# Designed miniproteins, single chains, continued (3), part 86

Each design is a single chain, and the fold is of that chain. pLDDT is the mean over its residues in the fold that is shown.

## One batch from the design tools (miniprotein)

Design m10988
Fold by ESMFold2-Fast:
Order: structure tokens, then C-alpha cells, then sequence
Structure m10988 (fold): chain A 65 residues (1-65)
């Protein structure tokens, strides 16, 4: 089932509320993106992979949509 940009963002925001490590968050967020539309996946996969902190991940996730 293909996730919309809004649904992908919502799931990623839930992950950011956990105490998961940065590498764990990246893996789980990329898994969510794999289920998103090709456009959302292409735009956000590289930024998420290159994020250096949870704060950077939050900024990227909030920009989805």
C-alpha cells in the first residue's frame, strides 16, 4: 500500500518521539519512505540518510508535503 506524503510524515514524527538511536531512526524512516510515492521517496531519501542529528531529521520530516 502506497503512503501519501502526509501519512509518511505522520509515521516519521511518531518515530522521532521514541528514544531510538539516530541510525535506528534512519533505517526505520527509509523503510517508511520505501512505501511512499516515488516522488516523496526520491526527494527525501538522501536528506534522511545524510542527517547528522535527530534535530536535522525532525526538520526534514516537517518539510515533507
Amino acid sequence: MTLSAEEARARMLELLETDASLPELKVRMLDILAQATPEVRARYAEPIWNARSKEELREIVLSIG
Scores: mean pLDDT 82

Design m10989
Fold by ESMFold2-Fast:
Structure m10989 (fold): chain A 68 residues (1-68)
Amino acid sequence: MSPLERLTQELLAEMRRMVDEGASQQEIDDRVTALVERWRAEGVPGEDIARALNEVSDRLQAEADARR
């Protein structure tokens, strides 16, 4: 699995779990921030983190659009 794919799957799984549990937007933002800080500490390039965030956003938006 590529580093980008790993980050995307980790973030997507975490966000889906939090949404399913009824987490607030603030709680989701705090968790995403904590994950990003951990990835930075692990030496993940900022560009890879940004791409993972965009990929997750795109997938969640597509899922929301499918509900119409």
Scores: mean pLDDT 78

Design m10990
Fold by ESMFold2-Fast:
Structure m10990 (fold): chain A 87 residues (1-87)
Amino acid sequence: SSLERGIGHTIGGMGGNVEAALLARRGADAETVKKAAQEGIYHSELAIKSGDEEVSKAAQKVKEKAERGLKAAEAGADGETVAEAAG
């Protein structure tokens, strides 16, 4: 169902954010961290488009974290700052 797909993509977005945070803390290169954050954004956008109101609200929060993580990585912030942004 659209709800099940929306939940799956929300979890996928959370996974991308966790990956970005862990990679950043371990000193991975900016491109690798950015790719993980972009994956978080990608899945969050698919979840928002699923059409379920509660899924969309949760996915919006996940997307906001992914976007903050991406911006921090693009700005060359330290790993802890990127990790806090991505959550």
Scores: mean pLDDT 87

Design m10991
Fold by ESMFold2-Fast:
Structure m10991 (fold): chain A 104 residues (1-104)
Amino acid sequence: SEEEERIKKKLAEILRSMAEGIDEEIEKFKKEGASDEVKKEMSEIVLLSVERALDLLGVPEELKEKILAALKKTIEEDPTNLEKLKELLLKIAELLEKGEEIPV
């Protein structure tokens, strides 16, 4: 539907904005240094922020569950790898705009 396409487009824009924010934090951590605990905390903040965005946009439950499952899996496998988390957000944004399925 037109409403579903509008929601997906807006979500893709939000996910790209979040990926840009992660990129800025990665550059800051390269200059200032950051512990693994700080990087892990950043991954948790990203997860909570995505969950909030999904709720506020009224994203359908099935799509919400797939996106959150993909993020949780990535964070559980490598909680300090902010680069990988950034890449996942960009990939999800691309898939949403193309109408392709989100891998879990």
Scores: mean pLDDT 87

Design m10992
Fold by ESMFold2-Fast:
Structure m10992 (fold): chain A 74 residues (1-74)
Amino acid sequence: MNISEEEFNALLEKEVAAAKAAGLPQELIDAGREAAIAAFNGADESKKAEILARLKALEAKYAEKLEELEKLIE
C-alpha cells in the first residue's frame, strides 16, 4: 500500500495523539515517530538500525513506567 505523505502524516499524528492520551513518555513517543518516518521515507539500513536500537533502549528505560501505565489502563 502506497499512501501519500499527507495521509501517512495524518495517521502518524493520530497515533501520537493516542499515545500521549495513554500517558506514554514523550521521549518514547518521539523515538517511535522518528522510526515510523524513517521507515516511510526509505532510510538506509544503517540509519534504521540506529533508530531501532535507540527505540529499544528507550523501551527498556521506560519498562517500569510502561508496566505502571498498563495497570491504570483496563
Scores: mean pLDDT 74

Design m10993
Fold by ESMFold2-Fast:
Structure m10993 (fold): chain A 86 residues (1-86)
Amino acid sequence: SPVLTELDLTGLDKETIEKAIRENPNLQTLSLANAVSVDDETMELIAKLAPNLQTLDLSGAVKVTEKGLEALKKGLPKLQTLNLTG
């Protein structure tokens, strides 16, 4: 499969999202808008596996807490845009 730098995973389930993150280590832009099943564990996975991430949309990702956001901020030195509207 081609390695992608941009993925729109809006409204998808946690298993599908985590698989896509594992398969695309060069992600720079990721939309998880309305991904209601993703949580702080998913955020820790992103922080570990997507070090080039610059833009992340978490609008409506209601299970993500301050713990998950802290993991992103510590693990992703290139992260510039984080959308939390919802």
Scores: mean pLDDT 85

Design m10994
Fold by ESMFold2-Fast:
Structure m10994 (fold): chain A 89 residues (1-89)
Amino acid sequence: MEDTEENREALLKAALEALDEAAKEHPELKELLEEAKKRIEEASKESLEAMADAISEALHRIAEAAGEEVALELAEKIVLKLQEELEKL
């Protein structure tokens, strides 16, 4: 994936939507997910690589707090939503 403004916007939208759904399913993680959203939004102003790093750190923190299964579910949601956004480009 090339570091373009369109690809960064697609990933940002996918990540924010996935994190919002995760917060609904896991309300105990709401604070952690809100911190992740903020970090990903800041990374979106820098590069696609910075966004990937922010998402990776968020998934690691979620795995520590709620277990690997929850982190994997969130990762899958991000990937699926990203594919949907890229199909619109």
Scores: mean pLDDT 81

Design m10995
Fold by ESMFold2-Fast:
Structure m10995 (fold): chain A 84 residues (1-84)
Amino acid sequence: MTIEELKERLKKLIDELVEKWKKEGYPQAYIDRVKAMLEKQIDKYYKEGNKELLEKLIQFVEALINGDYEKAFEIAKEITKLLN
């Protein structure tokens, strides 16, 4: 998958996560904040050409969509380790 394809896949996954959380009754302010944080990370990794971090971010958002918060937390730790 190209870096452009990874960015477009992430945008679609974020839209899916936002729709899920709206249906589940999450506060709009919380949804907007998380969306903004995720979009900032996507933009950063895309500009850096960091395909590996974009792929891990896909796995992170997919875990959130599936309600697998334990898996999401483990992926977040992997991302943090790669940034240090």
Scores: mean pLDDT 84

Design m10996
Fold by ESMFold2-Fast:
Structure m10996 (fold): chain A 79 residues (1-79)
Amino acid sequence: MYELKGKLGELLKKVLGKEKATENELIDALGKYLKDNNAMSSDGLTIDLKGTELGEALGKDKVTVEELLDAIFSHSEKV
C-alpha cells in the first residue's frame, strides 16, 4: 500500500476518499481524475495538465502516462 503525501497526495486523497491506496486504486483514481478534467489527449498517448491542480503540483503542462505514474509514486510513501 501507498500513503499519499504532499500536494499531489492531497489531490489524490480527495479523489480516492482515503489516505492509503494500493497501486491499482491509485492508477484507477488517476484515470478518473484525468477523465473528469479532460486531461487525456484525443489519441490517449499524452496527458495535458495545463491549468489543472495536478499540472501545478508537478510543474508540467504535458506528460506521458509513465512520467505521471513515476511522479505520483515519488510523492507516495510505501507503507
Scores: mean pLDDT 73

Design m10997
Fold by ESMFold2-Fast:
Structure m10997 (fold): chain A 95 residues (1-95)
Amino acid sequence: MENIKKLQEEMKKKRKEFEEYVKKNAPTDRDLAKRWLEKEILRRFIENPEPWTVEEYIDFLAELLGLPRERVRELLKQNKTLDELIDEAMRERAA
């Protein structure tokens, strides 16, 4: 119980740190923001010894893209990459 609680605390801190970094460093230009997010995701995948769960990935993308989790899940089921998901979300909003 206590060990699980400690892991949840660590994950919450890392997610908040990453969220703050994205908010702080994401440029106003959408293309640059997309490229920056892609770089950060790749860095996290490379540096993390633990793989992300599907749920964590969906939650992260839903928050960043401003889409509901169910829509992000559908896009991922279509084998869309992170950058393609960002493009689709931006296109949907621009339409």
Scores: mean pLDDT 62

Design m10998
Fold by ESMFold2-Fast:
Order: C-alpha cells, then structure tokens, then sequence
Structure m10998 (fold): chain A 93 residues (1-93)
C-alpha cells in the first residue's frame, strides 16, 4: 500500500490525477457490483465488493492527503474517472 502511494507521489501531476481517477472509477465499479450481488441474493459476494470499495476509499484518501490536492484538482480527477472506467472496461474485452 505505502509503496503504491510513494510511486504516485513521485509521478508527474498528470499521472497522479489519472491514478486518483482510476481509484475513483474502481470504487464506483465495486459499489455497483455489490448492489448487483445484493439484488441477486448473493450476500457473501456483496460483502466482498463492499470491503474492496472500503479499501479503495482508504487508498483514495491517502493519495489526496499526501498530494495535498486542491478542490479544483479533485474535480479534474472526478472528470477523468468515467474515461478511465471506459478504458478499463475496453481492456477486459
């Protein structure tokens, strides 16, 4: 965990914001998968995805804290998150 954060801190700002956008996209993905599992009655799978989302939220907070991101930079990362999510989905095909 700490090693991943240290690598992000050493990266150019564009890559730092893209890494944060990736974390945001993964959180939304995990939360959606948890909701689907609950609808299907798979409580164990839903629990696993909720735990993944929680860990990713902790990673996001650590990145924001270490990079001392402004509200404007956070907004930029949120705008990038849908694009990163689409790129991730394409990589699975």
Amino acid sequence: MQEVVDEIIAAPREEQLRALASAIAQIEEAEELARRAEKEGNEELAKKYREIAEKLRELREEIVKRLKLSEEELEEARRLAPEVAAQRAASLA
Scores: mean pLDDT 79

Design m10999
Fold by ESMFold2-Fast:
Structure m10999 (fold): chain A 88 residues (1-88)
Amino acid sequence: ASAAFRELAKKNYESVKKNLDEALKRYQEIEKTDPERAKKLREAGDVAAETIGDKELGLASVAIGFYNAEKQRADAELQRLAERLAAA
């Protein structure tokens, strides 16, 4: 692997992270305003969007899950790339 490949992977992660961070901020504002509702949205995910008629909040809850999973995968991939660059 090359430094250019690693940098591209970081930029891709940062782009996805930015979009997910906006959804996360939305969820955090709801959590401050109505923590019980925020808890239910986190537990229900996309089901909350259909059930409560609030697709934006339901999508924000799902996006938080995607953000956490994507961060774990990106961190693991960056670690693997760092190891390959050190070995090269």
Scores: mean pLDDT 59

Design m11000
Fold by ESMFold2-Fast:
Structure m11000 (fold): chain A 90 residues (1-90)
Amino acid sequence: VVLVDTPEEYIEALELGLKSGVPIGALLLTQKNQEQVLAELKTIPDLKAIGALESVKELAQKIADSLGVPLLIGRSVEEVVEKVAEAIRK
């Protein structure tokens, strides 16, 4: 599970995953910019799930639907991370 708040952090996480041979299977969304986030997520080859806070759930649902991946919503970052980790283990 990778927590990404900005496009720059996402690119760094993707590069690190490629270098270490560990794919990014999940992403946590905390931003409201749908267009920017959607463009970045489309470049992740093995995205398995999206996690989001309740405050951005509507945005996250549209992104999850467009990518065909499950959406996991929580009230805190810790809750979302736990839910996403469980989803990618299945």
Scores: mean pLDDT 58

Design m11001
Fold by ESMFold2-Fast:
Structure m11001 (fold): chain A 98 residues (1-98)
Amino acid sequence: VEEALRHLREAIEHAKRALEVSTDPQARKLAEEAINELDDAEMALWMGRYDQALEEARKALNLFKEALEKDTDPVAREHLQRAIEHAERAIKILEEAK
């Protein structure tokens, strides 16, 4: 599931770019928490724990959606939207992997 790992990493990259431009403290905190959940998902995936990786990726997706609702900066919102798209793709791949 190298493709799932790539999408998790791309979601983290976009979330970090959102943090560079975001000035909303709640949106920043939610995005940072989402990055931590994705780091945990990558570790779980490396250890072969697909169910845990899926759970952590789903938590990150919810946090990114909350961050998007809080953030009014258009560049940060674009990066959060890209992070959501990559997290959703990773989740789909992990669901198919069982």
Scores: mean pLDDT 87

Design m11002
Fold by ESMFold2-Fast:
Structure m11002 (fold): chain A 80 residues (1-80)
Amino acid sequence: MARVEQLLREARDIIEEAEKLLASTTDPEVKRMLQKAIELAEKAIRLLTEHPDDPEALFEAEVYIALARIILTNAKLALS
């Protein structure tokens, strides 16, 4: 289960960072991006928690985490 644990940590880290940025930003486009990243990371956590032994759920969660990471990175670039 090392991969599931790693993905859960990555998703939680994305949510934590996005929530901190969301609390400090006033840009409505950046807020939308951060909210989307949180939504995708939360979907990944749900899949990993409800279906920890399902390879299809694992793959889908990896895709959601990758998308959330891309969106978070783009939001951080927009704030730079």
Scores: mean pLDDT 87

Design m11003
Fold by ESMFold2-Fast:
Structure m11003 (fold): chain A 70 residues (1-70)
Amino acid sequence: LVENLKKAAENGDVNAIGEELQKLINKYGRRYALRELMKLAGVDFEEFLSLPREEQSIEVVRMVNKLSKE
């Protein structure tokens, strides 16, 4: 599941990223899904959670684009 999210990130496919993140949310909950995304991006989980909801959505896309380069 996390590997699928990483693969979507590597492809830079926003729709695929959304789908894989939604699968993690549905199966394990939003907090788990975000934590796994943060681990892959090397971003601090607590700092991410301090962002407004709208900014969190934008940051997910930014982190994914960063992950696609590694």
Scores: mean pLDDT 71

Design m11004
Fold by ESMFold2-Fast:
Structure m11004 (fold): chain A 70 residues (1-70)
Amino acid sequence: SIEELVAELRELAATLDPEAAALVEEGIRLYLQGRFDEAQRLFTRATFHMDDATRARLGRLVRELVALLE
């Protein structure tokens, strides 16, 4: 569900530095508003602050979220 994916994205954000966490939280807000291109840009910026494993996890969660919106 969207609620479960948002919860997992927020749990991920809680493990990040404050700058990356803020980008993920804003990205979630924009996705929920239907501003998908803007949200995708913020999630991409957040990946610059992540190790490979965290980046892969964010990518999977975002792909699952997008699939629920199509």
Scores: mean pLDDT 83

Design m11005
Fold by ESMFold2-Fast:
Structure m11005 (fold): chain A 87 residues (1-87)
Amino acid sequence: MERLKELEERFRAMSPEEALALAVKEINQSTPEEAREIYEVALRIFEERKAEAIKNGQPLEVLIEIDIQEALLRIAYYTKLLGDKKA
């Protein structure tokens, strides 16, 4: 899907805060299947950023910020799924 590739490129070019905001917005506007793909791409980018931060010996504050961003992304995705399932 060309849109998913475009979103990945946009997420990589954005600040972590901007990428999170865009990912949450796109997840909320998508079908559950589309939301999953967006979530997986965004999560991978945050995980790559965390791995790079660890490799480069970044302070624990940076790692905590990334963990918070991943948690917020996961909450947005789960909330989307919960709403669709009407649990």
Scores: mean pLDDT 81

Design m11006
Fold by ESMFold2-Fast:
Structure m11006 (fold): chain A 58 residues (1-58)
Amino acid sequence: MSLEELIARIKEIQKEISKLRDEMKTATGEEFDAIQKRLSELEKEYETLEKEAVRAAL
C-alpha cells in the first residue's frame, strides 16, 4: 500500500469523524450512543493508519 493511499484513507476518516461530531450535537439517547461507538471505531482506525503512514514515510 502506498503512502498516498494511506493519506487518502486518513482524510476520508477525518471527514466522517467531523460529520459524526456535528450529528452528536443534536443526537439523544440511542442515536448518541450509536454515533459515539462509531467515532471510537474510526478513531482507532485513524491511529493505526497514521502509524503506518509515519513508518512508510521514514
Scores: mean pLDDT 80

Design m11007
Fold by ESMFold2-Fast:
Structure m11007 (fold): chain A 66 residues (1-66)
Amino acid sequence: MQAALDRFRALLESPGSASERAKRVIASLPFPLDKEEAERLAQLVREGRVDEALAEFERLYRRRGL
């Protein structure tokens, strides 16, 4: 869990636009997302809501038994 969260945080802090960061985040996840999950997570990343994006990632990761 922690290693995955650390990697996710690094992607949120990577250079470029918020839209570029959102694309990188979605493409680099260790599990597939459905359309609604992807849209929700991408929106949080684009809005710079780092704590909410981390919480959503952790929720999705736990739901998959990882």
Scores: mean pLDDT 77

Design m11008
Fold by ESMFold2-Fast:
Formats: C-alpha cells, structure tokens, sequence
Structure m11008 (fold): chain A 87 residues (1-87)
C-alpha cells in the first residue's frame, strides 16, 4: 500500500539523516513532518500531505547546503509518493 511505501521511505530517511549527522533539532522536526505526512496519507488528506511537502521545502531554504539538499531530496520523494496516492 502507499502507507507501507511511506513507512519504508520514513525509515530510509531517518537512517540517512543519522548517517549524515544531521543536527538533532532538524532531525526531530523532519521526523515529526514525516509522521504527519504518513497520517495524512492514512486519512487520505491529500491537501495536508501537499502542505507538509511545501513546509519541508521552505524549511530547507533556512538550512546549511548539505542538510538543505537532503530535505529537498526527501520532499521530492514524498511528492512522488503523493502523486501515486492521487492515482
């Protein structure tokens, strides 16, 4: 299911953020956004899911280049998953 794909994506992103030593504050915030995204997908709240992706992109612009790149990549993968959910 799309929710199972989102959960696998969440686990991969948490591992990647740990490996790249993303600051704990940013990692916790991103984890909260991923959890909200998964809940939005479970509730079929596609507008909330789109809002979360946009908030991640906006937050990325405030962060150092390596962390910014990672958050933008995560937002892109979430957007691809949301496109599948809309089909």
Amino acid sequence: SIVDEAEKLRKAFLALMEEKKVPEEVKKWAEEQLNKFIEALKNKDLKEAEKIIEEMREKANELPPEVRFLLLMMAHEMEELLKKAKE
Scores: mean pLDDT 86

Design m11009
Fold by ESMFold2-Fast:
Structure m11009 (fold): chain A 82 residues (1-82)
Amino acid sequence: MTELFGEVLQQLLDRVRDSRLERLDWSADKNTVSVTLTYRSPDGSVHVIRAEADDKKKKAVGELETYRDGVLVDRVRVEKTI
């Protein structure tokens, strides 16, 4: 599961390479791990990455939402399964 989670995160992180990390929150339980990352790009756009992996379901899902001046302008979703 860690491998799928890493792959999902890497695909989303590749879209925010020029951005600065402003916030990181994470949580884990018996079967799931989740992370929320907030990045700010040089042009002032805010990128929110939410990713979760579920070991019982053998699935990892991530979503990247981009905000400009407080308005959602783009959304990307990535999903990986065994």
Scores: mean pLDDT 82

Design m11010
Fold by ESMFold2-Fast:
Structure m11010 (fold): chain A 109 residues (1-109)
Amino acid sequence: MEKIKKEVVKILEDMKKIVEEMREKLEKAGASKKAIDYLDKAIRYLEEGKKAAEEGDLEKSIEYSTKAIGYFGEGADLSPKSLHSEIASAGSKIIGRLIRIIGLEEDAR
């Protein structure tokens, strides 16, 4: 249990860093305030997911992480065309990490 919690927290930290790096790239590329606001929401939900994981609530962590991916997708839809390939790559990495968290939660049961 403890080892699984630490692994999930680490994965969520990695996901947050990916979203924060994309937020910086969007801001530098002159993305709309609405796109940036969606990425800020994604970051907040990843922080809530991390807090839930630290408290041992992996189901709640997955719920928050899923919401974060939804908001990342909303921000991606509004992003500059010049960043579409980088955003697609970031989204793929974040989805892969969520799938890994889901697998760890199932293994903990």
Scores: mean pLDDT 87

Design m11011
Fold by ESMFold2-Fast:
Structure m11011 (fold): chain A 64 residues (1-64)
Amino acid sequence: SAADPATARERAARLLRLAELLTDPANRHLSLAEIAYRVGFRSLAEAERAFRAAFGRSMAELRA
């Protein structure tokens, strides 16, 4: 089990919100970095690593 389960739950919720925003047509004008920052990631690189670890694919692949 994780040493900090609250941080893990917060990250999971953030990743689900990220996926929601990536698939919303209203957000197609936003860059991947802008969407990542909106859900609380510090950088696009952080979001991409976490997203690939959780979903097995890139943010760009989900939005395509």
Scores: mean pLDDT 79

Design m11012
Fold by ESMFold2-Fast:
Parts: sequence; C-alpha cells; structure tokens
Structure m11012 (fold): chain A 68 residues (1-68)
Amino acid sequence: VEELLRETRRLLREAAASTGERLRALIAEADRLLARLEELAADDLEAQVEISLLRMGLSVLRLVAARE
C-alpha cells in the first residue's frame, strides 16, 4: 500500500506539471492506482483518508484536462 501511495503521489505531481496527452495519460494511470489502493486499503482508515485526498487532486486535474 505504501509503495502505491508513493507512486500515486508522484503521478499526480507530474500530472500537475503536464498538459495534453501526457496529462491525460498520467490521469489514467493515477486512476488505476487509486482503484487498486481502495481494494488493498479497505480496512485501513489512515490509508483511506490519504486516498480520498489523492482522489480530490485527481478530480481537479480532470477538470484541467477537460478545459484544454
């Protein structure tokens, strides 16, 4: 779980600095990792809080991608 959280945070940071095709690709990858994290952390409240914050960040990036 910790490695996937680290990787998801990295992808979201890279997406925030990206545009176009790269932004969309990073959004898709982050969405896949978040879905996997939700499966693995079903009984981990601390991880669920972090995942919720990361999902909020992903939602903002999706809005950015939709406006380009």
Scores: mean pLDDT 80

Design m11013
Fold by ESMFold2-Fast:
Structure m11013 (fold): chain A 109 residues (1-109)
Amino acid sequence: DLEEQSERNKEISEIMKEGLEIMKLIDKHKLNIEVVKLREELGLLRFRYLAREAGEPEEEIEARAARAREAIQKRIAENVPLGDDDAVSEEIKAKLERLKERLERLLNR
């Protein structure tokens, strides 16, 4: 169904745009570790989506995602600017979790 596929692509595009705006907000604040981790998970989901759309083999996508995840974990362990603005962190976390769930649902369809 071409119409259904068009609506799905539009929804994914909107999720990507909202994600970019949240990333800009994150870069302006010192946030807790959970927000930083969720941001990186959303980034890996976007990477998988773009790689699949580019026609990369699933095995190669997963291998590259695994390497990226290891690099991210190392960077977080070595130097993460953390803050204690719990109210802002909780709001951003909830927003990122909603975007992640929406994107995962669309990608697993």
Scores: mean pLDDT 70

Design m11014
Fold by ESMFold2-Fast:
Structure m11014 (fold): chain A 68 residues (1-68)
Amino acid sequence: LSPALAARLVRAEVRRLAPGAPEEALDAIQTAVERRDLAAVRELIDGLPVSEEVRERLIRGAEAALAA
């Protein structure tokens, strides 16, 4: 899976699970995934208005998408 496709899939999943997230946060997460910057992805997801369970799910999803 290309980093660009992984980033788009992660963005869509964040939008689905965190519908209240601002567009700027979605853009930042997409850019971090495209750069394979998992530390930035974790920091950005930690700022989302979602439960810890959803945050862990999103982080694992991003790691899995980049590994594929």
Scores: mean pLDDT 82

Design m11015
Fold by ESMFold2-Fast:
Structure m11015 (fold): chain A 66 residues (1-66)
Amino acid sequence: MSATTRELVERLLTSDDPAAVAREAAVARGIEHADSPEVDPRTLVRFVMDLHDVPEAEQARILAKL
């Protein structure tokens, strides 16, 4: 994993609100509407993890917290 991907995984695993971390990351990348209440939190987290090439094992651990 890249240093950026590792940092994202660590933040998502240690945060009480992984969806908020993912939303912040998406907005920082210029992804409009990530802050919209219409965006499903689980879908947002998966999208951000895929965008950062997070391994499936780490994705499963993070999604289990949602």
Scores: mean pLDDT 74

Design m11016
Fold by ESMFold2-Fast:
Formats: C-alpha cells, structure tokens, sequence
Structure m11016 (fold): chain A 65 residues (1-65)
C-alpha cells in the first residue's frame, strides 16, 4: 500500500542520511519524532500506519553493521 511504501522509502532515506549527520545529531530521536508527526497528521490512516510501523520495526531488527 502507499503508506507501507512511503514508510519504507522514509527508512531508506533516513539510513542514507544517517551517515552524513554530525555525531552530535540524535538521528534516532529525529526518526522517532518524524514517525510520531506522521501518526498525528494522518490519524485517518491509523490502521495503515500501524501496519507500516510493524513492517518498519521488522526491518530495524537487523544486527549492527
């Protein structure tokens, strides 16, 4: 679905810029705040967002490296 695809693109984009961010930048906090903003702004899409978040979390279960 569009929401799942959007969240996957967001994750890939985030991972791409994560290496470019200064060490002092809390990249994980930025990611969490962006995700919360999406949930608040798209309350009408709450069921789709929940499914996308579950898939996003599954992707984040990768080991370090």
Amino acid sequence: SMMEEGLEKFKKGFEAIKDDLPEGTDAEKLLKESEEALRKSTGEWEPLVKEAVALFGRGKALKPN
Scores: mean pLDDT 59

Design m11017
Fold by ESMFold2-Fast:
Structure m11017 (fold): chain A 64 residues (1-64)
Amino acid sequence: SLLEKLIKAYQKMLERQEELAKRAKEEGGELKVEKLSDTKYKFTLTVDGKKREEIIDLDELINE
């Protein structure tokens, strides 16, 4: 069902968030999570003044 696909997509997003949060802790940086829409989230990892941005789109994850 569409709901089951959405739940799995959300779980993949949470796994990615956990990976980035772990990197932030290990490297003395920070992870910022921003909700852009109901299906899009922006993750910003900052380490030693360097910023890396990643956008997670749940609609794209559902279709994979």
Scores: mean pLDDT 81

Design m11018
Fold by ESMFold2-Fast:
Structure m11018 (fold): chain A 90 residues (1-90)
Amino acid sequence: VAAEAEALRQSGEDLLRVAEQLAKEAQKIPSVAEKAEKLNKEGKELHDRYTAEAAASDPEEAARLLREGKEELLKIVSEIQDLYSEGVRA
């Protein structure tokens, strides 16, 4: 359980870094820059919230919160990817 929570924390942090990098690239495209900045901010706020909540929880609850938070963060990464693709095609 503890090992699962640590793996989820690390993979969630890696996802946040991917989201930040994609958002920076999307921000270079004027038509989608504002939306990319908003999604990047939402992703950071989500990550901060669920990691803080997990840190205050018992190990089993922490693993659940980190898993659910990572799933929500993946949705934001997908939205940034779609936005970047739209911007490049415009």
Scores: mean pLDDT 82

Design m11019
Fold by ESMFold2-Fast:
Structure m11019 (fold): chain A 89 residues (1-89)
Amino acid sequence: SPPISLEEFEALFARQRAELEAYLKEKGTPEEIRELIEKYVDLLTKTHAEMIKSDEEERQKLREENTPEIKKLAEKINELLEKEEEKKK
């Protein structure tokens, strides 16, 4: 079986996105951190969806264009989460 179609991926992501939002709110995650995590997940999902319909050359270009922004978002999220953990102890 193919791992997933684009339509199935988008439907699954919409469900997981709603679950993630609910989870982060339940955990009391600050709005600034929630927005960054949501942006990070949205960028990963959009990139993956575009890669599914792309050839190898297009996939390489997507990796080169999106990897720096994905990395920057991940680093900022980690920085803010570490700062929040320090406030709890």
Scores: mean pLDDT 76

Design m11020
Fold by ESMFold2-Fast:
Structure m11020 (fold): chain A 93 residues (1-93)
Amino acid sequence: AEIDPGFYEGLREPAKEAEKIKKEVEENKDISIEEIKKYIKELEEKRKLLEEGLAHNRKGIDANPELKAEAEKVLEIIEESIKFLEKKLKEKE
């Protein structure tokens, strides 16, 4: 099955952005509850777009175990970053 080249090339970008947000929140002790909520929403939107892209390219991804593993790893990074932000949000409450 054919995979959209734009999906293939953009696959790593959401994970890089999630790690950047995580680091920024980790380093900023004065970050507001509102900023953390904004970052959680941003990462949830990125996760949704990635899940939609995975569904669209399902046949091609299932035919490529390395790409499937890469996509799953990106989703795990986003999910862990969301969990980290939720923990920080609780610490601020």
Scores: mean pLDDT 77

Design m11021
Fold by ESMFold2-Fast:
Structure m11021 (fold): chain A 79 residues (1-79)
Amino acid sequence: MTNFEKLVEAVKNGDKETAIELFNKTLMAIFSQPGMYPHLKSPADAADDPALMRRILLRMGASEEDVDAILAFFKSLKE
């Protein structure tokens, strides 16, 4: 199971701690790729920009449904 698949499972199970950890791990894996996202300056920028986050997750091979679930979960944590 990939870190992304585990993230989706944690989101669906409401496991906030695991979801946040795996989300940060996933972003750091993307962020460390030179030139892949030149406009992404920090993981926080991606987390606060749902459109950018959607683009990143889709590029990783995520389905639109899984991306929507992840974004809805993190939005619920902020509200």
Scores: mean pLDDT 67

Design m11022
Fold by ESMFold2-Fast:
Structure m11022 (fold): chain A 69 residues (1-69)
Amino acid sequence: LNEATKLGLRLAVYMIRKYDLSVEEAKEVVLNAVRAYGTPEQVAELEERLAKAKTVEEVIDIAEELLEK
């Protein structure tokens, strides 16, 4: 991931934790972070991973994995 996408993902995780976002809201902010500066392939892969997430913690784990590569 490029640095702009990583910054967006860090902000998304911060927002999820600070505002106690729902699972669907958490998925949307994480997906939007990658949509803004990521590639279409990265967006498609993330959509598939997020579709399997059932909890906010799982969404955060996916975002953290992307940040660590």
Scores: mean pLDDT 82

